Designed miniproteins, single chains, continued (4). Designs and how they scored, part 4

Each design is a single chain, and the fold is of that chain. pLDDT is the mean over its residues in the fold that is shown.

## One batch from the design tools (miniprotein)

Design m12105
Fold by ESMFold2-Fast:
Formats: sequence, structure tokens, C-alpha cells
Structure m12105 (fold): chain A 65 residues (1-65)
Amino acid sequence: MEAEELKEKAKEAIDKGDEVSAIEYASQVAKLGDLEGVKEIAEYAEKKGLTLAAWGARVAREAAE
């Protein structure tokens, strides 16, 4: 699965309020090396008020660096 597809799934999870799935998809995007995609997921979660998902995505990005 490509990073772009996983990023779309993360945003879908965020729209549904599913913070756990959003963090899991963000972690997979980070493992694929798409650190900019993970940043986009974190910013989208923050914009939607899902602070836990935003934090988790940021941690996943830092762990993958």
C-alpha cells in the first residue's frame, strides 16, 4: 500500500473520530519514509480537534526519522 493511500485512510479515520486507526495509519506512512505525509495527517487531526491523533502522528514521524 502506498503512503498516499494510507494518508487518505488516516484522514478518513480522523473524520470519523477514530484516533487509534489514525495513529496506526500515520505510523505506517512514517515507516514508508513519507514524513511530509505524516505531518499533513498531524495537521489535519489538529485542525479537526483530535489532539491525541495529532500527537500520535507527530511521535510516529519523529520515531521514523
Scores: mean pLDDT 80

Design m12106
Fold by ESMFold2-Fast:
Structure m12106 (fold): chain A 69 residues (1-69)
Amino acid sequence: AAVAANHQAVQKDVQDLIVAYRAKDTNALLRAAVALSTKHRASLDEVFTQLQAELPQQDFEKVKSLIPS
């Protein structure tokens, strides 16, 4: 289903951002944040929901501030 495909695509890009954040790779983190806001603009609520599930609150707030909405 299209919904399932979209969820999987968001999950992949969210994981790329989390990996970059944990690796402290600033360039990869910024690219991932821009990709999430560009590719998944209509699904930003899903992006933030997945980030909140994976990251502690303080880390989520830092990452959220990097994603243009």
Scores: mean pLDDT 77

Design m12107
Fold by ESMFold2-Fast:
Structure m12107 (fold): chain A 97 residues (1-97)
Amino acid sequence: MEEKKKMEEALKIALELFKKKYGEDSPAVKAMEKFINGEILKLDFKEQLELLEIIVKALEEHYEEILAALPSEEVREAFEKLYKALKAMLESMKAEE
């Protein structure tokens, strides 16, 4: 899927930026790596909620820097869609607590 590849490209760029801002062993980097690798689906509800909260916070803090680092408009659009989806998912999960 072309859209999936663009989202993966955006996530990898965000991950590299998180490594620079927070360090490779930071919670934000570890959370993003688990998300990119699909490991989030293997976690329980509480762990998924905590991981998504860390990711969404880090993406929000560095949103403009990530957007500026993305190589094309199509990758930026894919990133914006992904960010909105993750934020909506996090808000939905918090409502279920």
Scores: mean pLDDT 81

Design m12108
Fold by ESMFold2-Fast:
Structure m12108 (fold): chain A 87 residues (1-87)
Amino acid sequence: SPASLEEIKEILKKELEEMIENEKREEVLLGVEHARAWAEKNKLEELLELLDELVEKNKEKIEALPELPPEEKERLRAELEAALAKA
């Protein structure tokens, strides 16, 4: 059964909060970029607005997260490019 838009919004909020607790800064930012690409592909403007709001509300927490080593940042960029090419 397809989730409602409101259920998808709640899942997105929870996933972002869990990423902020457990992941590095660049991993969180990559997750946001993947979510934006998915929302754009599915023409879900409300999810794009929600992502912008969640990033803004959590900006200080995200900025305070530990950074990935440079080698892992390059890997994540390659993963984002590959994911966007498939979207």
Scores: mean pLDDT 78

Design m12109
Fold by ESMFold2-Fast:
Structure m12109 (fold): chain A 81 residues (1-81)
Amino acid sequence: HMSEEELYRRMLELAREKYPDFNIPDPEELSFEEMRAYVDRLLAELELRYEVKHGKKVEIKPESPEERFAYFEKLLEELDS
């Protein structure tokens, strides 16, 4: 099972590849608190893009790191379709 730090690192690595305009630093150079802050910003930006595309707010608020990763993947899938 992946740790919270590993899940956040993976999310930021995927976001750097898919959204280079987001200007996410290399996760290896970030502290855990910095990674968390970037993940929070990333999810907020994806939620905003989802709301613009679908004309409605997201209903689910993820609480655990694993739920946040699954939510991130879902937002990416819905924005790509």
Scores: mean pLDDT 77

Design m12110
Fold by ESMFold2-Fast:
Structure m12110 (fold): chain A 93 residues (1-93)
Amino acid sequence: MKEKLEKAEKILQEFVEKEKALVDADPDNPAVQERAKKIQSVQAAVAAAVEAGESAEKLVEVIREEGKKAGLPEEVIEALILLLLHELGLPEP
C-alpha cells in the first residue's frame, strides 16, 4: 500500500523535474518558470500527505486545494490528479 503512494510521489517528482528542465531551456519565459514553481509546491504538499499516511482520496483533495491556491489552471490540476490515480490503479473521477 505505501509502495503505491511512494511510486505516485516519484512520478509527480519526475514531472516537476521535467518542468525544471523546460525552465532551464527557456530561462527568459516567466510563464514556464511560474508554472514549474506552482507544480513543485503542489508536489511538496502531496509528499507531506504521503508521509502522513493519508488516503488516495485525500491526496486528490490536496492536489485540488493546493493547485487552486497556487493558481494552476484547472486543466493542469486535473492532469496531475489523473496521473496520480492512473499510477495507483484507481478509476478516473
Scores: mean pLDDT 72

Design m12111
Fold by ESMFold2-Fast:
Structure m12111 (fold): chain A 92 residues (1-92)
Amino acid sequence: SDKEALELLIEGEALLALGRMYYWLGTQSEGEEKIELLERAIELYKEAIELFKKAIELSTNEELKEKAEENLKVAEELLKEAEKELEKAKKE
């Protein structure tokens, strides 16, 4: 249903925003704290991705579907960036 798709989209957007915050804090940090913050960002991005995928599946409204697909692409790019940053942090 479009109502359920919209609720999932909103929840996914909130998790994506939280993930961005943890990613930014991670980039401002060093050592073990940096690793923990980046791992938290990655977890939040993965959760957002699953919510956006479910929103796409449940959506019958083209505008909701397109918005969920756009958010999914952003979340996947942010996840890839965070995973690269985590790999670098583990080698510091």
Scores: mean pLDDT 90

Design m12112
Fold by ESMFold2-Fast:
Structure m12112 (fold): chain A 100 residues (1-100)
Amino acid sequence: MQSKEELEEAYQKALEDVETLLKEGLLEPETAERVKELLEKAYQAMLEEKYNEARIYMGEALLLIVDSLLAKEPDPERQAELEAARARIEARLEELRAEL
């Protein structure tokens, strides 16, 4: 997969997800603001062709989203799925940070 195209698509999807979650009340306004700040940093890193740095900011933004969803999820099965997603994001962030 081409890293630039992948990151641009992931960035656009993340922006859409943030707006949807904020509208549905699943994401607190304070958390949405922090996520948007991280996405802006990711976009700046992409413009500078710092793709691993952009992936780290994107991953941190996704982690905030997952944590917000996990805090509001009443279903134990969905909580387990979100915790698994969180673990995968953290593992990927650790790998990316090791490559900086």
Scores: mean pLDDT 81

Design m12113
Fold by ESMFold2-Fast:
Structure m12113 (fold): chain A 71 residues (1-71)
Amino acid sequence: SAADKARAEALLEEGERLGTLLAIQGKLEEAQVVGDMLREARELLEQGRYAEAVELAEKAVRLAKDLLSKL
């Protein structure tokens, strides 16, 4: 749906910002894992698989937030 597409785009943008923060903190391996998930979510978005793109992007954002909270 158009709503799922918009949500996926917003989550991808948030995930990219969080991934950048992980890299700035020197968590390069963690940033790469998040980046790989966001890339897969973007591929799903390009295929019109909006609900799956939302699900994966939400998972990536949650993982990034968890990783940023760890020392």
Scores: mean pLDDT 88

Design m12114
Fold by ESMFold2-Fast:
Structure m12114 (fold): chain A 94 residues (1-94)
Amino acid sequence: SEELLREARELIKEAVRLRAEGAPEEEVRELLERARELALKTLTPEQRELLERVLEKARKELPEEVLLEAEAYAALAAAEATEEQRREILEALE
């Protein structure tokens, strides 16, 4: 799963770089979708629960066009978060 997380991080970094350079949005979205898929595959049940709570809030506040990017970042963050960081995030969502 470490290999999948590394690949997901690289895909997100590439997507951000391409967007900054004016690449087509379709190309950026394809990279973000792949990163999201890879990160999701590495999640434990607890990390998935954290992700679901973060995404519920994001879906209420963000337009659909940026949701995929937010979901990719959130999935990666959930996978990489320590137990203490996970607790802090859950407390902040209250």
Scores: mean pLDDT 75

Design m12115
Fold by ESMFold2-Fast:
Structure m12115 (fold): chain A 65 residues (1-65)
Amino acid sequence: SDEKQKEELLKEFRDELAKLGVPQEEIDRLVTFLRRYIDERKLSVEEFKAVLDRVLASEKGRLAA
């Protein structure tokens, strides 16, 4: 189901942020905001993945600065 795929994508996203050294409380806040953003905009699984990929790329850039 779409819900199951979105949960797996969020799990992978959390794992990648943890590998970057992002604190758990920051990861939890970010995931909560992204869940709401996606739900309000009725994004597909593909659109959801694209948003997560862009946010992860942005976080990698921010942490490298």
Scores: mean pLDDT 80

Design m12116
Fold by ESMFold2-Fast:
Structure m12116 (fold): chain A 64 residues (1-64)
Amino acid sequence: MSKLEQIYEAALKAAKEALKEGGTDRQALDVAIRAAREKAKELGVELSESMARVIGALALGEAK
């Protein structure tokens, strides 16, 4: 699995869990963005704020 795929999977997992727990779309987006950033830091990948938001938004869309 590529580093970008690992970052996306982390965001997707976070979004799915937030929605499962009855969170709003905004809450799910915020946790997906955080998960993407944390996974990127772990993997040594530099993510801009805009890229993290795009990844989080795509993950939220798939999680719904």
Scores: mean pLDDT 84

Design m12117
Fold by ESMFold2-Fast:
Structure m12117 (fold): chain A 86 residues (1-86)
Amino acid sequence: MKLKKVFGIVTSNEELRERIKELLEKEGVELIHKDGLTEEANEEALKEMKPNFEKYSVEELRKLGEELKPLLEEIEKIAEEAGLSG
């Protein structure tokens, strides 16, 4: 089965969104973006992602997590450069 790599983000910061999108596009990963940090936007993003997680075993999810770790670290750097303190 073809695995489609998808990353979801909820943010109102347009500059952060564009930087993350460029990074993900370079790696062939699709970005799902929802405006704002509302509970409704979070629920919608989770609904889009949840069916994919339920289809994978714990071992497959761990492998995907390891493959995405470098991308997550780069996303964290971009967020920090945008003035988002952890």
Scores: mean pLDDT 56

Design m12118
Fold by ESMFold2-Fast:
Structure m12118 (fold): chain A 61 residues (1-61)
Amino acid sequence: MDEFVREVARKTAVELIKQGETSLDKMYSASLNALKAAGIKPTVEQLRLIFDIILEELNLS
């Protein structure tokens, strides 16, 4: 469910950036933890998607 994965990654990145976080690794780990808490194990393609969304949000900040 790619749309849910996108929403989680975007929301996590936005919230962390708002708090002053600049670490891509921390945003990526937080997104993975949020998905795990929701019972979702991301596919390799979804992991790539999470990475791309975080980079996009960081570039816009």
Scores: mean pLDDT 80

Design m12119
Fold by ESMFold2-Fast:
Formats: structure tokens, C-alpha cells, sequence
Structure m12119 (fold): chain A 93 residues (1-93)
């Protein structure tokens, strides 16, 4: 489940990066992608992977405000699935 959440987070962050011309949002997404890649490269520790999911969730939530429903239906569905998976791993009620 955590591996599925991380894989989907990477896909969502990559899609958000292609959909934004806002330099601040792009920098936030790039930082979240770097944090995920660093956690995967340096850690077998579940706690570090959960921290990468928290950081990625925050970046996705900020970037989501710039995404249009009509133009980005698939991306919004992937974000919905990702937030549910992260919620389960982080025990968010």
C-alpha cells in the first residue's frame, strides 16, 4: 500500500509539474519530487517514506487550487485516489 501511494504520488507530481506555469507552484512540486526520490534512494525506513507522503500531499493540495476540472479530469481523479491512499497510510480521519 505505501509503495502504491509513493508510485501514484510520483505520477501525480509529474503531471502537476507539466500543468503549471506558476514558478512558485513548479518549485514546490519539484521540491516534493526531490523529497520522494531522496526517501526512495536513501531509506528502507517506513517512517521516512511516510514523511515523503506528507510532503507530497501538501504540494498536491497547494497545486490543486490551480487545476481546472474541465481540462484535467484524469489528473483530478488520480489526485483523489492519491489523497485516499495517503490518508490510509497516515491514519488521517
Amino acid sequence: SIDEAIALLRDVLARLRTETDDARIAALVDAAMDAVDYALATSTDRARLLEALRLGREAVMVALRRVSDEDHELLLRLIGRLLRLIGLELDLE
Scores: mean pLDDT 70

Design m12120
Fold by ESMFold2-Fast:
Structure m12120 (fold): chain A 64 residues (1-64)
Amino acid sequence: AAAEAAGQARADALGSRYVPLIKRVNKAAKEKNPEELRKILREAGATDAQVEAILEVLGVKLPK
């Protein structure tokens, strides 16, 4: 019971923490601004590898 409640609370906390990040990321992705997107993701604690993967999924990453 207590351990299950702790797991649920953690999931809820992650959702609340992630919502404003998703909003900013989505806006930057629509503007096709990878620099702004990288800044938003980095301030949320994402690694460079995670940032690149997210940019790829959103179709914002420019070819070399």
Scores: mean pLDDT 65

Design m12121
Fold by ESMFold2-Fast:
Structure m12121 (fold): chain A 94 residues (1-94)
Amino acid sequence: SEELRKMSEEELKELAEAVLKQAEAAITKSEEALKAGKITEEQAKILIEAGKKAKELAEKALELIEKDKELAVKYIEEAIKVLEEASKKVEELK
């Protein structure tokens, strides 16, 4: 996104930290929802795997913001995309 490339390092850090928290919440809430019988094993697997991948990408982005801003932006974009695609796929399974 051209918009992310225009963001300051501080704005990118705040966004990457927000994505990291969202990824961690996706893992925890999906595990809790599965245990409570609110989602299926298939839905939980999709959300947990996406959360783990988004977490890894967001952590890499945080390390790169000051060293390689362009690569940090790509990792943030990929992390957001992974979480959005997982949410859509789970809705399609309902």
Scores: mean pLDDT 87

Design m12122
Fold by ESMFold2-Fast:
Structure m12122 (fold): chain A 65 residues (1-65)
Amino acid sequence: MEAIRELHRELEERAEKEGPENLPLTYSDILEVRKALNDYRLTHPDLPVEELERFEAELRKERIE
């Protein structure tokens, strides 16, 4: 969980300082995935990283491709 939180923070800080256009995917797509993951983490604070990664992969597949 901590590694995922750190990545979300770094993504947000990078978008804030360097601009969302510099992200590898469109900012809106990444922001939506991050928001969904953050909401999921609020209800599942001790969820194993493997389960969280599966959830992220499903969201990316449905929303981005």
Scores: mean pLDDT 58

Design m12123
Fold by ESMFold2-Fast:
Structure m12123 (fold): chain A 55 residues (1-55)
Amino acid sequence: MIEKSVEEVAARGRLIATQLGDEDALARIDELYEKGDVEGLRALVHELSRRAQAA
């Protein structure tokens, strides 16, 4: 169950980071995905979404 949620959140984060051209964000998403940190991934994706809307 956890693996599916981690994969989905990571995929969304990669999409947003790619749209922003933010390679640091892509690296952080990969790090959090490797650790299985769903909460960290959700927080990062939320932050990236706010940056995308502000840009």
Scores: mean pLDDT 78

Design m12124
Fold by ESMFold2-Fast:
Structure m12124 (fold): chain A 84 residues (1-84)
Amino acid sequence: MMMKEIEESEKKARELMKQADELYKQGKFDKAQKLYKEARKTTKDPKRFLRKILTDILVSKGVPADVAAAVADAIATPYTDLYE
């Protein structure tokens, strides 16, 4: 797969997760859960997507972006095959 296709699928997945988070905040848990599930299916490279999500979480907790990316890679790498 081309990197552009993977990045586009990740952008779509992030948009779905953002919509799901908004629905979750509104108390619409069933709709939020369906969008989270759809976001996971949308990614063409779940390993790369998981790294990005973990990196974003760590950065939001005050970890520098380069350190966050390295930690996210270490966490995502051994477990991504389990999501296929």
Scores: mean pLDDT 69

Design m12125
Fold by ESMFold2-Fast:
Structure m12125 (fold): chain A 68 residues (1-68)
Amino acid sequence: APSLGEQLDAIVDRGVREDIDPDEVARRLVALLREAFPDELSDAEVAALFEGFRWQIEALRAEARAAE
């Protein structure tokens, strides 16, 4: 099976490739982490991860557009 990192990368790649809403991609990434670590993440940590992923996906989209 792919590593957790490989699974996260696959979700990001699919989100960019299929032009999925950054909030939806961030939600999927957080859901995967919650599934992998169900008792390890507090609500505050989950919120921080969601915002971090959302920002990173928006940044990746901006970089892709700037390369055009």
Scores: mean pLDDT 78

Design m12126
Fold by ESMFold2-Fast:
Structure m12126 (fold): chain A 66 residues (1-66)
Amino acid sequence: DLEKIREATENAVRFLESAGDKELAEEVRKEAEEMIKKGASFEEVYKKILQRIHDFLSKNPNAKQP
């Protein structure tokens, strides 16, 4: 579902920006777009976004989940 993956990407970007990591937010956005351009499935893009958020949260335990 393209709409759900787009929404998940936007939510992840907004969360990271609000948490003060605008550089990581931009990297997540670009990585998702790059993967889609290379023919990755939307499920693969979604899993990558979740991995990035999980890694961020493991380093910032007080951050609120999106």
Scores: mean pLDDT 75

Design m12127
Fold by ESMFold2-Fast:
Structure m12127 (fold): chain A 91 residues (1-91)
Amino acid sequence: SSEEKRKEMLEYILNASDEEYKKAYEILEKAKKGEIDEADLEALDEKLKEIAVAIGTAEGLLNGDFTLKPDMPEEERKVIEKAIEFIKKLE
């Protein structure tokens, strides 16, 4: 099911390396500057894209743009917490 596929994706993201997070972060930073090239787009598979989304969400939370929903699924929350920890390691 789509829910099972989402769970598999979240499990992958939770176990992804700091290097994968760094790659997603670099592409996200290029995207914010409008500097994404064809090589970046070719590198941006579904897994890397989901990591970038998690990082962007974590940045928004840290900037106070929004808050996590109290009833958010645990796996989704863990992904965002990992992204927050990754961002904190950068500084």
Scores: mean pLDDT 78

Design m12128
Fold by ESMFold2-Fast:
Structure m12128 (fold): chain A 63 residues (1-63)
Amino acid sequence: VDEEEVNAALARMILALARSIYKQGKKLDPEDLERMIELVESYGTPEAKEAAEELRKILEEQK
């Protein structure tokens, strides 16, 4: 199994979870969002970088 494909899938799943919670009108803890962003960025793929940027947008919108 390609490590990049696994990391891309994990990044997408984390983003989907965060988006689902946000869409339901629930606030995500900023510290938890920051940790998710760091984890996703650590995967090092272009897909992970895009997912991290989308997570940052959620964080900014919740200010």
Scores: mean pLDDT 77

Design m12129
Fold by ESMFold2-Fast:
Structure m12129 (fold): chain A 94 residues (1-94)
Amino acid sequence: SLLDEIEAAFQALLAALRDPNASPGEILDALVAFMTAVAKVRSELSPEARALLAEAGRLFEELLTTRHSPAEREALVDRAAALGRRFLAELRRA
């Protein structure tokens, strides 16, 4: 199912973000896979789901483009994970 595909891609992205040995390319590949899966359900996105996705996208951009301390990086990844879980809950509710 598309929702299971999105959830699997999201979990893979979180695993890459939390792996200290993951390359920037591996993280980008996981992000592209997640966004590609989300694009397949674009017509089902409520305004709230779109807002959650946009906020998570801003955190992913910051994680990829800005240097952070390990503690700051962990906090941003945890925040992105929470927003992504809320996004998936909104998709399943629709």
Scores: mean pLDDT 81

Design m12130
Fold by ESMFold2-Fast:
Structure m12130 (fold): chain A 64 residues (1-64)
Amino acid sequence: SEKEKEIQERINKLLEEIDKIHDEMVAALKTGTPEGKAKADELFDEYLKRSEELQKLVKELNDI
């Protein structure tokens, strides 16, 4: 259905964003600086929020 396609596209976009955040976290931690750690901590919060959105979308997809 069209609704399934829309949800799947949102899931795919979130997965790309999560992957990018993960790469940025790794880069920040590799600096070995307090600023890098603070940046990684902020990115981890963003990661958790997007993971929650992903879980909600997966549930919506399963409810179709």
Scores: mean pLDDT 86

Design m12131
Fold by ESMFold2-Fast:
Structure m12131 (fold): chain A 73 residues (1-73)
Amino acid sequence: KEEELKKLKEIFDEELARVEANGTPEQVEIARESAKYQLELFKAYLDGDEEKYQELKNSIGEKGRERAARRAA
């Protein structure tokens, strides 16, 4: 449980570091927001909260589309 969540966080930390080194502030914001919601989603899954899992799954798609549409060159 904790072990899997820790591993996922490490993956996101590595990706975020890459984006911070080479990306724009907008891309860093998107990466951080995505990581936060993915971790919440995974935690809900591990906790067996199916209702929360479905709510978060639907929500992350909407936020992802909105931020992608605003992405600067």
Scores: mean pLDDT 70

Design m12132
Fold by ESMFold2-Fast:
Structure m12132 (fold): chain A 60 residues (1-60)
Amino acid sequence: SREALRRAARRAGVSPGSASAVVEVHRAHGTSYGTLASALEGLSGRPVSRGRVREIVRAA
């Protein structure tokens, strides 16, 4: 759900827009959680684990 996605984004320390973009990229291209975690880390300036990416993707 949108609310679950926003909560997962907050826990990861990323914007809801960045979290939504990551879900779209994963769904369209099957991009790995590791690659998406690195992208989110670059955007947020803080560490993002593969587990946080998985949580974001599953919340959507």
Scores: mean pLDDT 81

Design m12133
Fold by ESMFold2-Fast:
Order: sequence, then structure tokens, then C-alpha cells
Structure m12133 (fold): chain A 86 residues (1-86)
Amino acid sequence: SEELAREAERLLAEAMRAAEAGDFERAAELTIRALELLQKAELPAERAVGLAMAALAISEEAARAGKEELAERIRDATLAALKALE
């Protein structure tokens, strides 16, 4: 669904802004929600990989900020979403 894909992209953009503001808890919540929508959206592999890379970028920012548990949760959710596309 293109509607679900656009919502996932919107949530990831909002998650990036939350991470830039230092709100890593909100960034993680939004990223995990976007990854759930990604699994339901049945996207072409190229778009799915792009969204997953955005999620991993948010995970890296959380790790750099010392939020290691949140970084792990985002990374694990991203890997689970990618495996679900197999």
C-alpha cells in the first residue's frame, strides 16, 4: 500500500527530527511504528531497504548519544522487519 509506505516515511522523518532534538525515546517509538508499517506495506525491495537504512541511522544517533539500549531496540526491530520481507 502506497498510503502505508508514505505514512512509514512520514514517521521516520518525524523520528529523525526527534533524534536531532535529543528525544531518543520518541525517536525509537516512531521508528518501530514505521518498521511495523513497512512490513504491512509490501514495498519494493529498494524502498524497503531505504527505510531500513533510515532506521539504522536513527539507531546510530541514539548510540552516539549514549542511549545504547534504545539503539539496540531500533536495530533489532530493523533486522526483524527485513527478515519478514524474505
Scores: mean pLDDT 84

Design m12134
Fold by ESMFold2-Fast:
Structure m12134 (fold): chain A 69 residues (1-69)
Amino acid sequence: DDQERESQRLRDLGLQTAERSYKAAYDALTKAGASKDVAEKSAEEAGRRADQDTTEQEAIDYALKLAKS
């Protein structure tokens, strides 16, 4: 039970971190004039890379680098 609760808690935290990183990156990219397609793909990749130690600014910086590619 405790192992299941810890696994679920870590999974929930990971999903929250990924979602926050995605939203922050998407908003920053759209404000920078990126197209919807570029913003979505770059923000999605930033979200996938994000972990509990990833700041929103780090996610934004990573997504901006991807958008330039």
Scores: mean pLDDT 75

Design m12135
Fold by ESMFold2-Fast:
Structure m12135 (fold): chain A 85 residues (1-85)
Amino acid sequence: GAMAQEKLETLRRLLKEAEEILERAKKGEYSKETIGQIVKQMEGELEKQEEVIASLPPEYQPEAEEILERMREVLEELKKLYEET
């Protein structure tokens, strides 16, 4: 279904954006305050996407769950950077 494909495409875009943010954070491009704001925004987005993934047809769930796990890894690295900056 088109709706499931659109949701999966959104997840792929969100992961790409999260990875780009992490790389910029690793280069010291963000202040500690900015990283803290990003962490809070990503936590809210992850909670929202967990609900979205639960609603996907079974054939889409494995890729969506893999993307969600990668986003969680990005969030954990950002939290470490926040504590280290």
Scores: mean pLDDT 85

Design m12136
Fold by ESMFold2-Fast:
Structure m12136 (fold): chain A 91 residues (1-91)
Amino acid sequence: AERYAELGERGARAAMEGGLAGNAARAAGGVLAAMGAALEAMLAGKGTGEGVRAAAEGGARALKGGLAGDEEAARRGAEEAAEGAREAAEA
C-alpha cells in the first residue's frame, strides 16, 4: 500500500520538476507515473476510483502550473496527486 503512494508522489514530483524545467517529456512521464501508481493500487484492490481521479487531476494541474512557471500551482497539483495516490492505496 505505502509503495503505491510513494510511486505516486515521485511521479507528481517529476511532473512538477519537468514542467518547471520546460521538459515536457519528463512532466508528461511524471503525470503518467502518478496515474499508473493509483490505477495499480485500484486494480490490486487497494485503491478507489476517487483516488485515481484525484491523482490524475492533480498531476495535470502540476504539469500545467509547471509549464506556465507557476510554482505555487505546480506544487498544489503535485500535493493533490500525492494525496490521490495515498487515498487510492488505502482501499
Scores: mean pLDDT 68

Design m12137
Fold by ESMFold2-Fast:
Structure m12137 (fold): chain A 71 residues (1-71)
Amino acid sequence: MDGEKAALAVLIYGDIYGDTLTAEQVVDFLVKNGFISEEEAKELLKELKKYGDTLTRQQAVEAVLNFFKKK
């Protein structure tokens, strides 16, 4: 399923972005890897920003799974 695959990709490749991730880093990664469109990226960015300037990999994974469940 696309949401589970996207969340797993964020978990595995999150090390590229370090111990914490910005909303922009998560969204850019998902767009570049074809998991979301640029329009979906704007909505996901808004949801991720609710966690503050940075989020943990676990928070990013959860938010991505919830975003795809909503879709």
Scores: mean pLDDT 73

Design m12138
Fold by ESMFold2-Fast:
Structure m12138 (fold): chain A 80 residues (1-80)
Amino acid sequence: STVDQLKKDFLDKLDEMNVPPEKKKEMEEILDKIVEAIKNKDIKEAEKYLEELIKIASEISEDVKQLAEILKDTLLDYLK
């Protein structure tokens, strides 16, 4: 699915940005919850986990935070 592809692309970019494996794993676990919420059409749950993802990304760097914010905008546009 397009949502599964967006998840893969995001994780690949985290590798390119040298995000620590432990932080990447935390973000992947949150992304799995986001993907499940989207597939279940639970927009409120998806938004909650997207905010959690952005908070974790903010702990790493401004660039990773911006990447997470772009993902949120892309996924929310896909739900419209």
Scores: mean pLDDT 85

Design m12139
Fold by ESMFold2-Fast:
Order: structure tokens, then C-alpha cells, then sequence
Structure m12139 (fold): chain A 59 residues (1-59)
């Protein structure tokens, strides 16, 4: 969860989001993965959705 959140934050920064927006993306992805503990697929899809929603709001 934490490592996935940090990767999403780094990718959001690379996409041009502010540090605040990038942290929001990372936190949302981390929370989505933590809420879907069995999921190679369900967890990845939840994380992708959460990340895209935050990126749409901040970037």
C-alpha cells in the first residue's frame, strides 16, 4: 500500500501536478489498495480509479 502510494505520487509529480495534488493522489491510491487487501486486480482497479479521480481534481 505505502509503496504503491509513493509510486502514484511520483507519477503525478512527473505529470505536472503540484506537490499538494501529487500527495493527494498518492494518499488516495494507498487508501484504495489498503481497502482491497486481496486484490491484484480489484486493488489495482480501485487504486487506478482513485488516482484518476484525484488527478482530474488537481491537474
Amino acid sequence: AAATGRTAEAMARAAGLSPEGARAVGRAVQDAVASNPSGDKAGQEAASRAGREMMARYG
Scores: mean pLDDT 71

Design m12140
Fold by ESMFold2-Fast:
Structure m12140 (fold): chain A 79 residues (1-79)
Amino acid sequence: SELNEVVAASNGDEEVALEALARRLGLDVETVRRAIEDLKRGVSGEAVRLVLDREFELRAAGGTAEERAAAEAVRAALI
């Protein structure tokens, strides 16, 4: 996911990638930062769910019915 890509970024590039992701998703930088912190700790908290929901919404807008179904199945499996 795009959230995992930001987590994988180098320490110097992480803030830039985080701000870019927040801007693209239309979320607060603080929300995305919280999601990254939760994900690094192996926690699937509310901030992580909010970011993933927004990613899936954007993918669904440009995706096929099969891609939407696959994204929803992955989302359900993350409980």
Scores: mean pLDDT 67

Design m12141
Fold by ESMFold2-Fast:
Structure m12141 (fold): chain A 61 residues (1-61)
Amino acid sequence: MEKLGKIEAEVAKLLSQGRVEEALQLLRDNIDIPRAQISLAMLLRRQGRHDEAKALVEEMK
């Protein structure tokens, strides 16, 4: 995916600004990329949203 680097950079920027929900949405919009799925699951767990992280991990199988 050509835009993977851009997505990673934008997620990092949003997180540095405290814009967590926007970072989560950007990752969700790109969940067809396995790396974005992993990043989304990790970020959800960091936010205490364990049920959403579990559902996403089940989709990765």
Scores: mean pLDDT 75

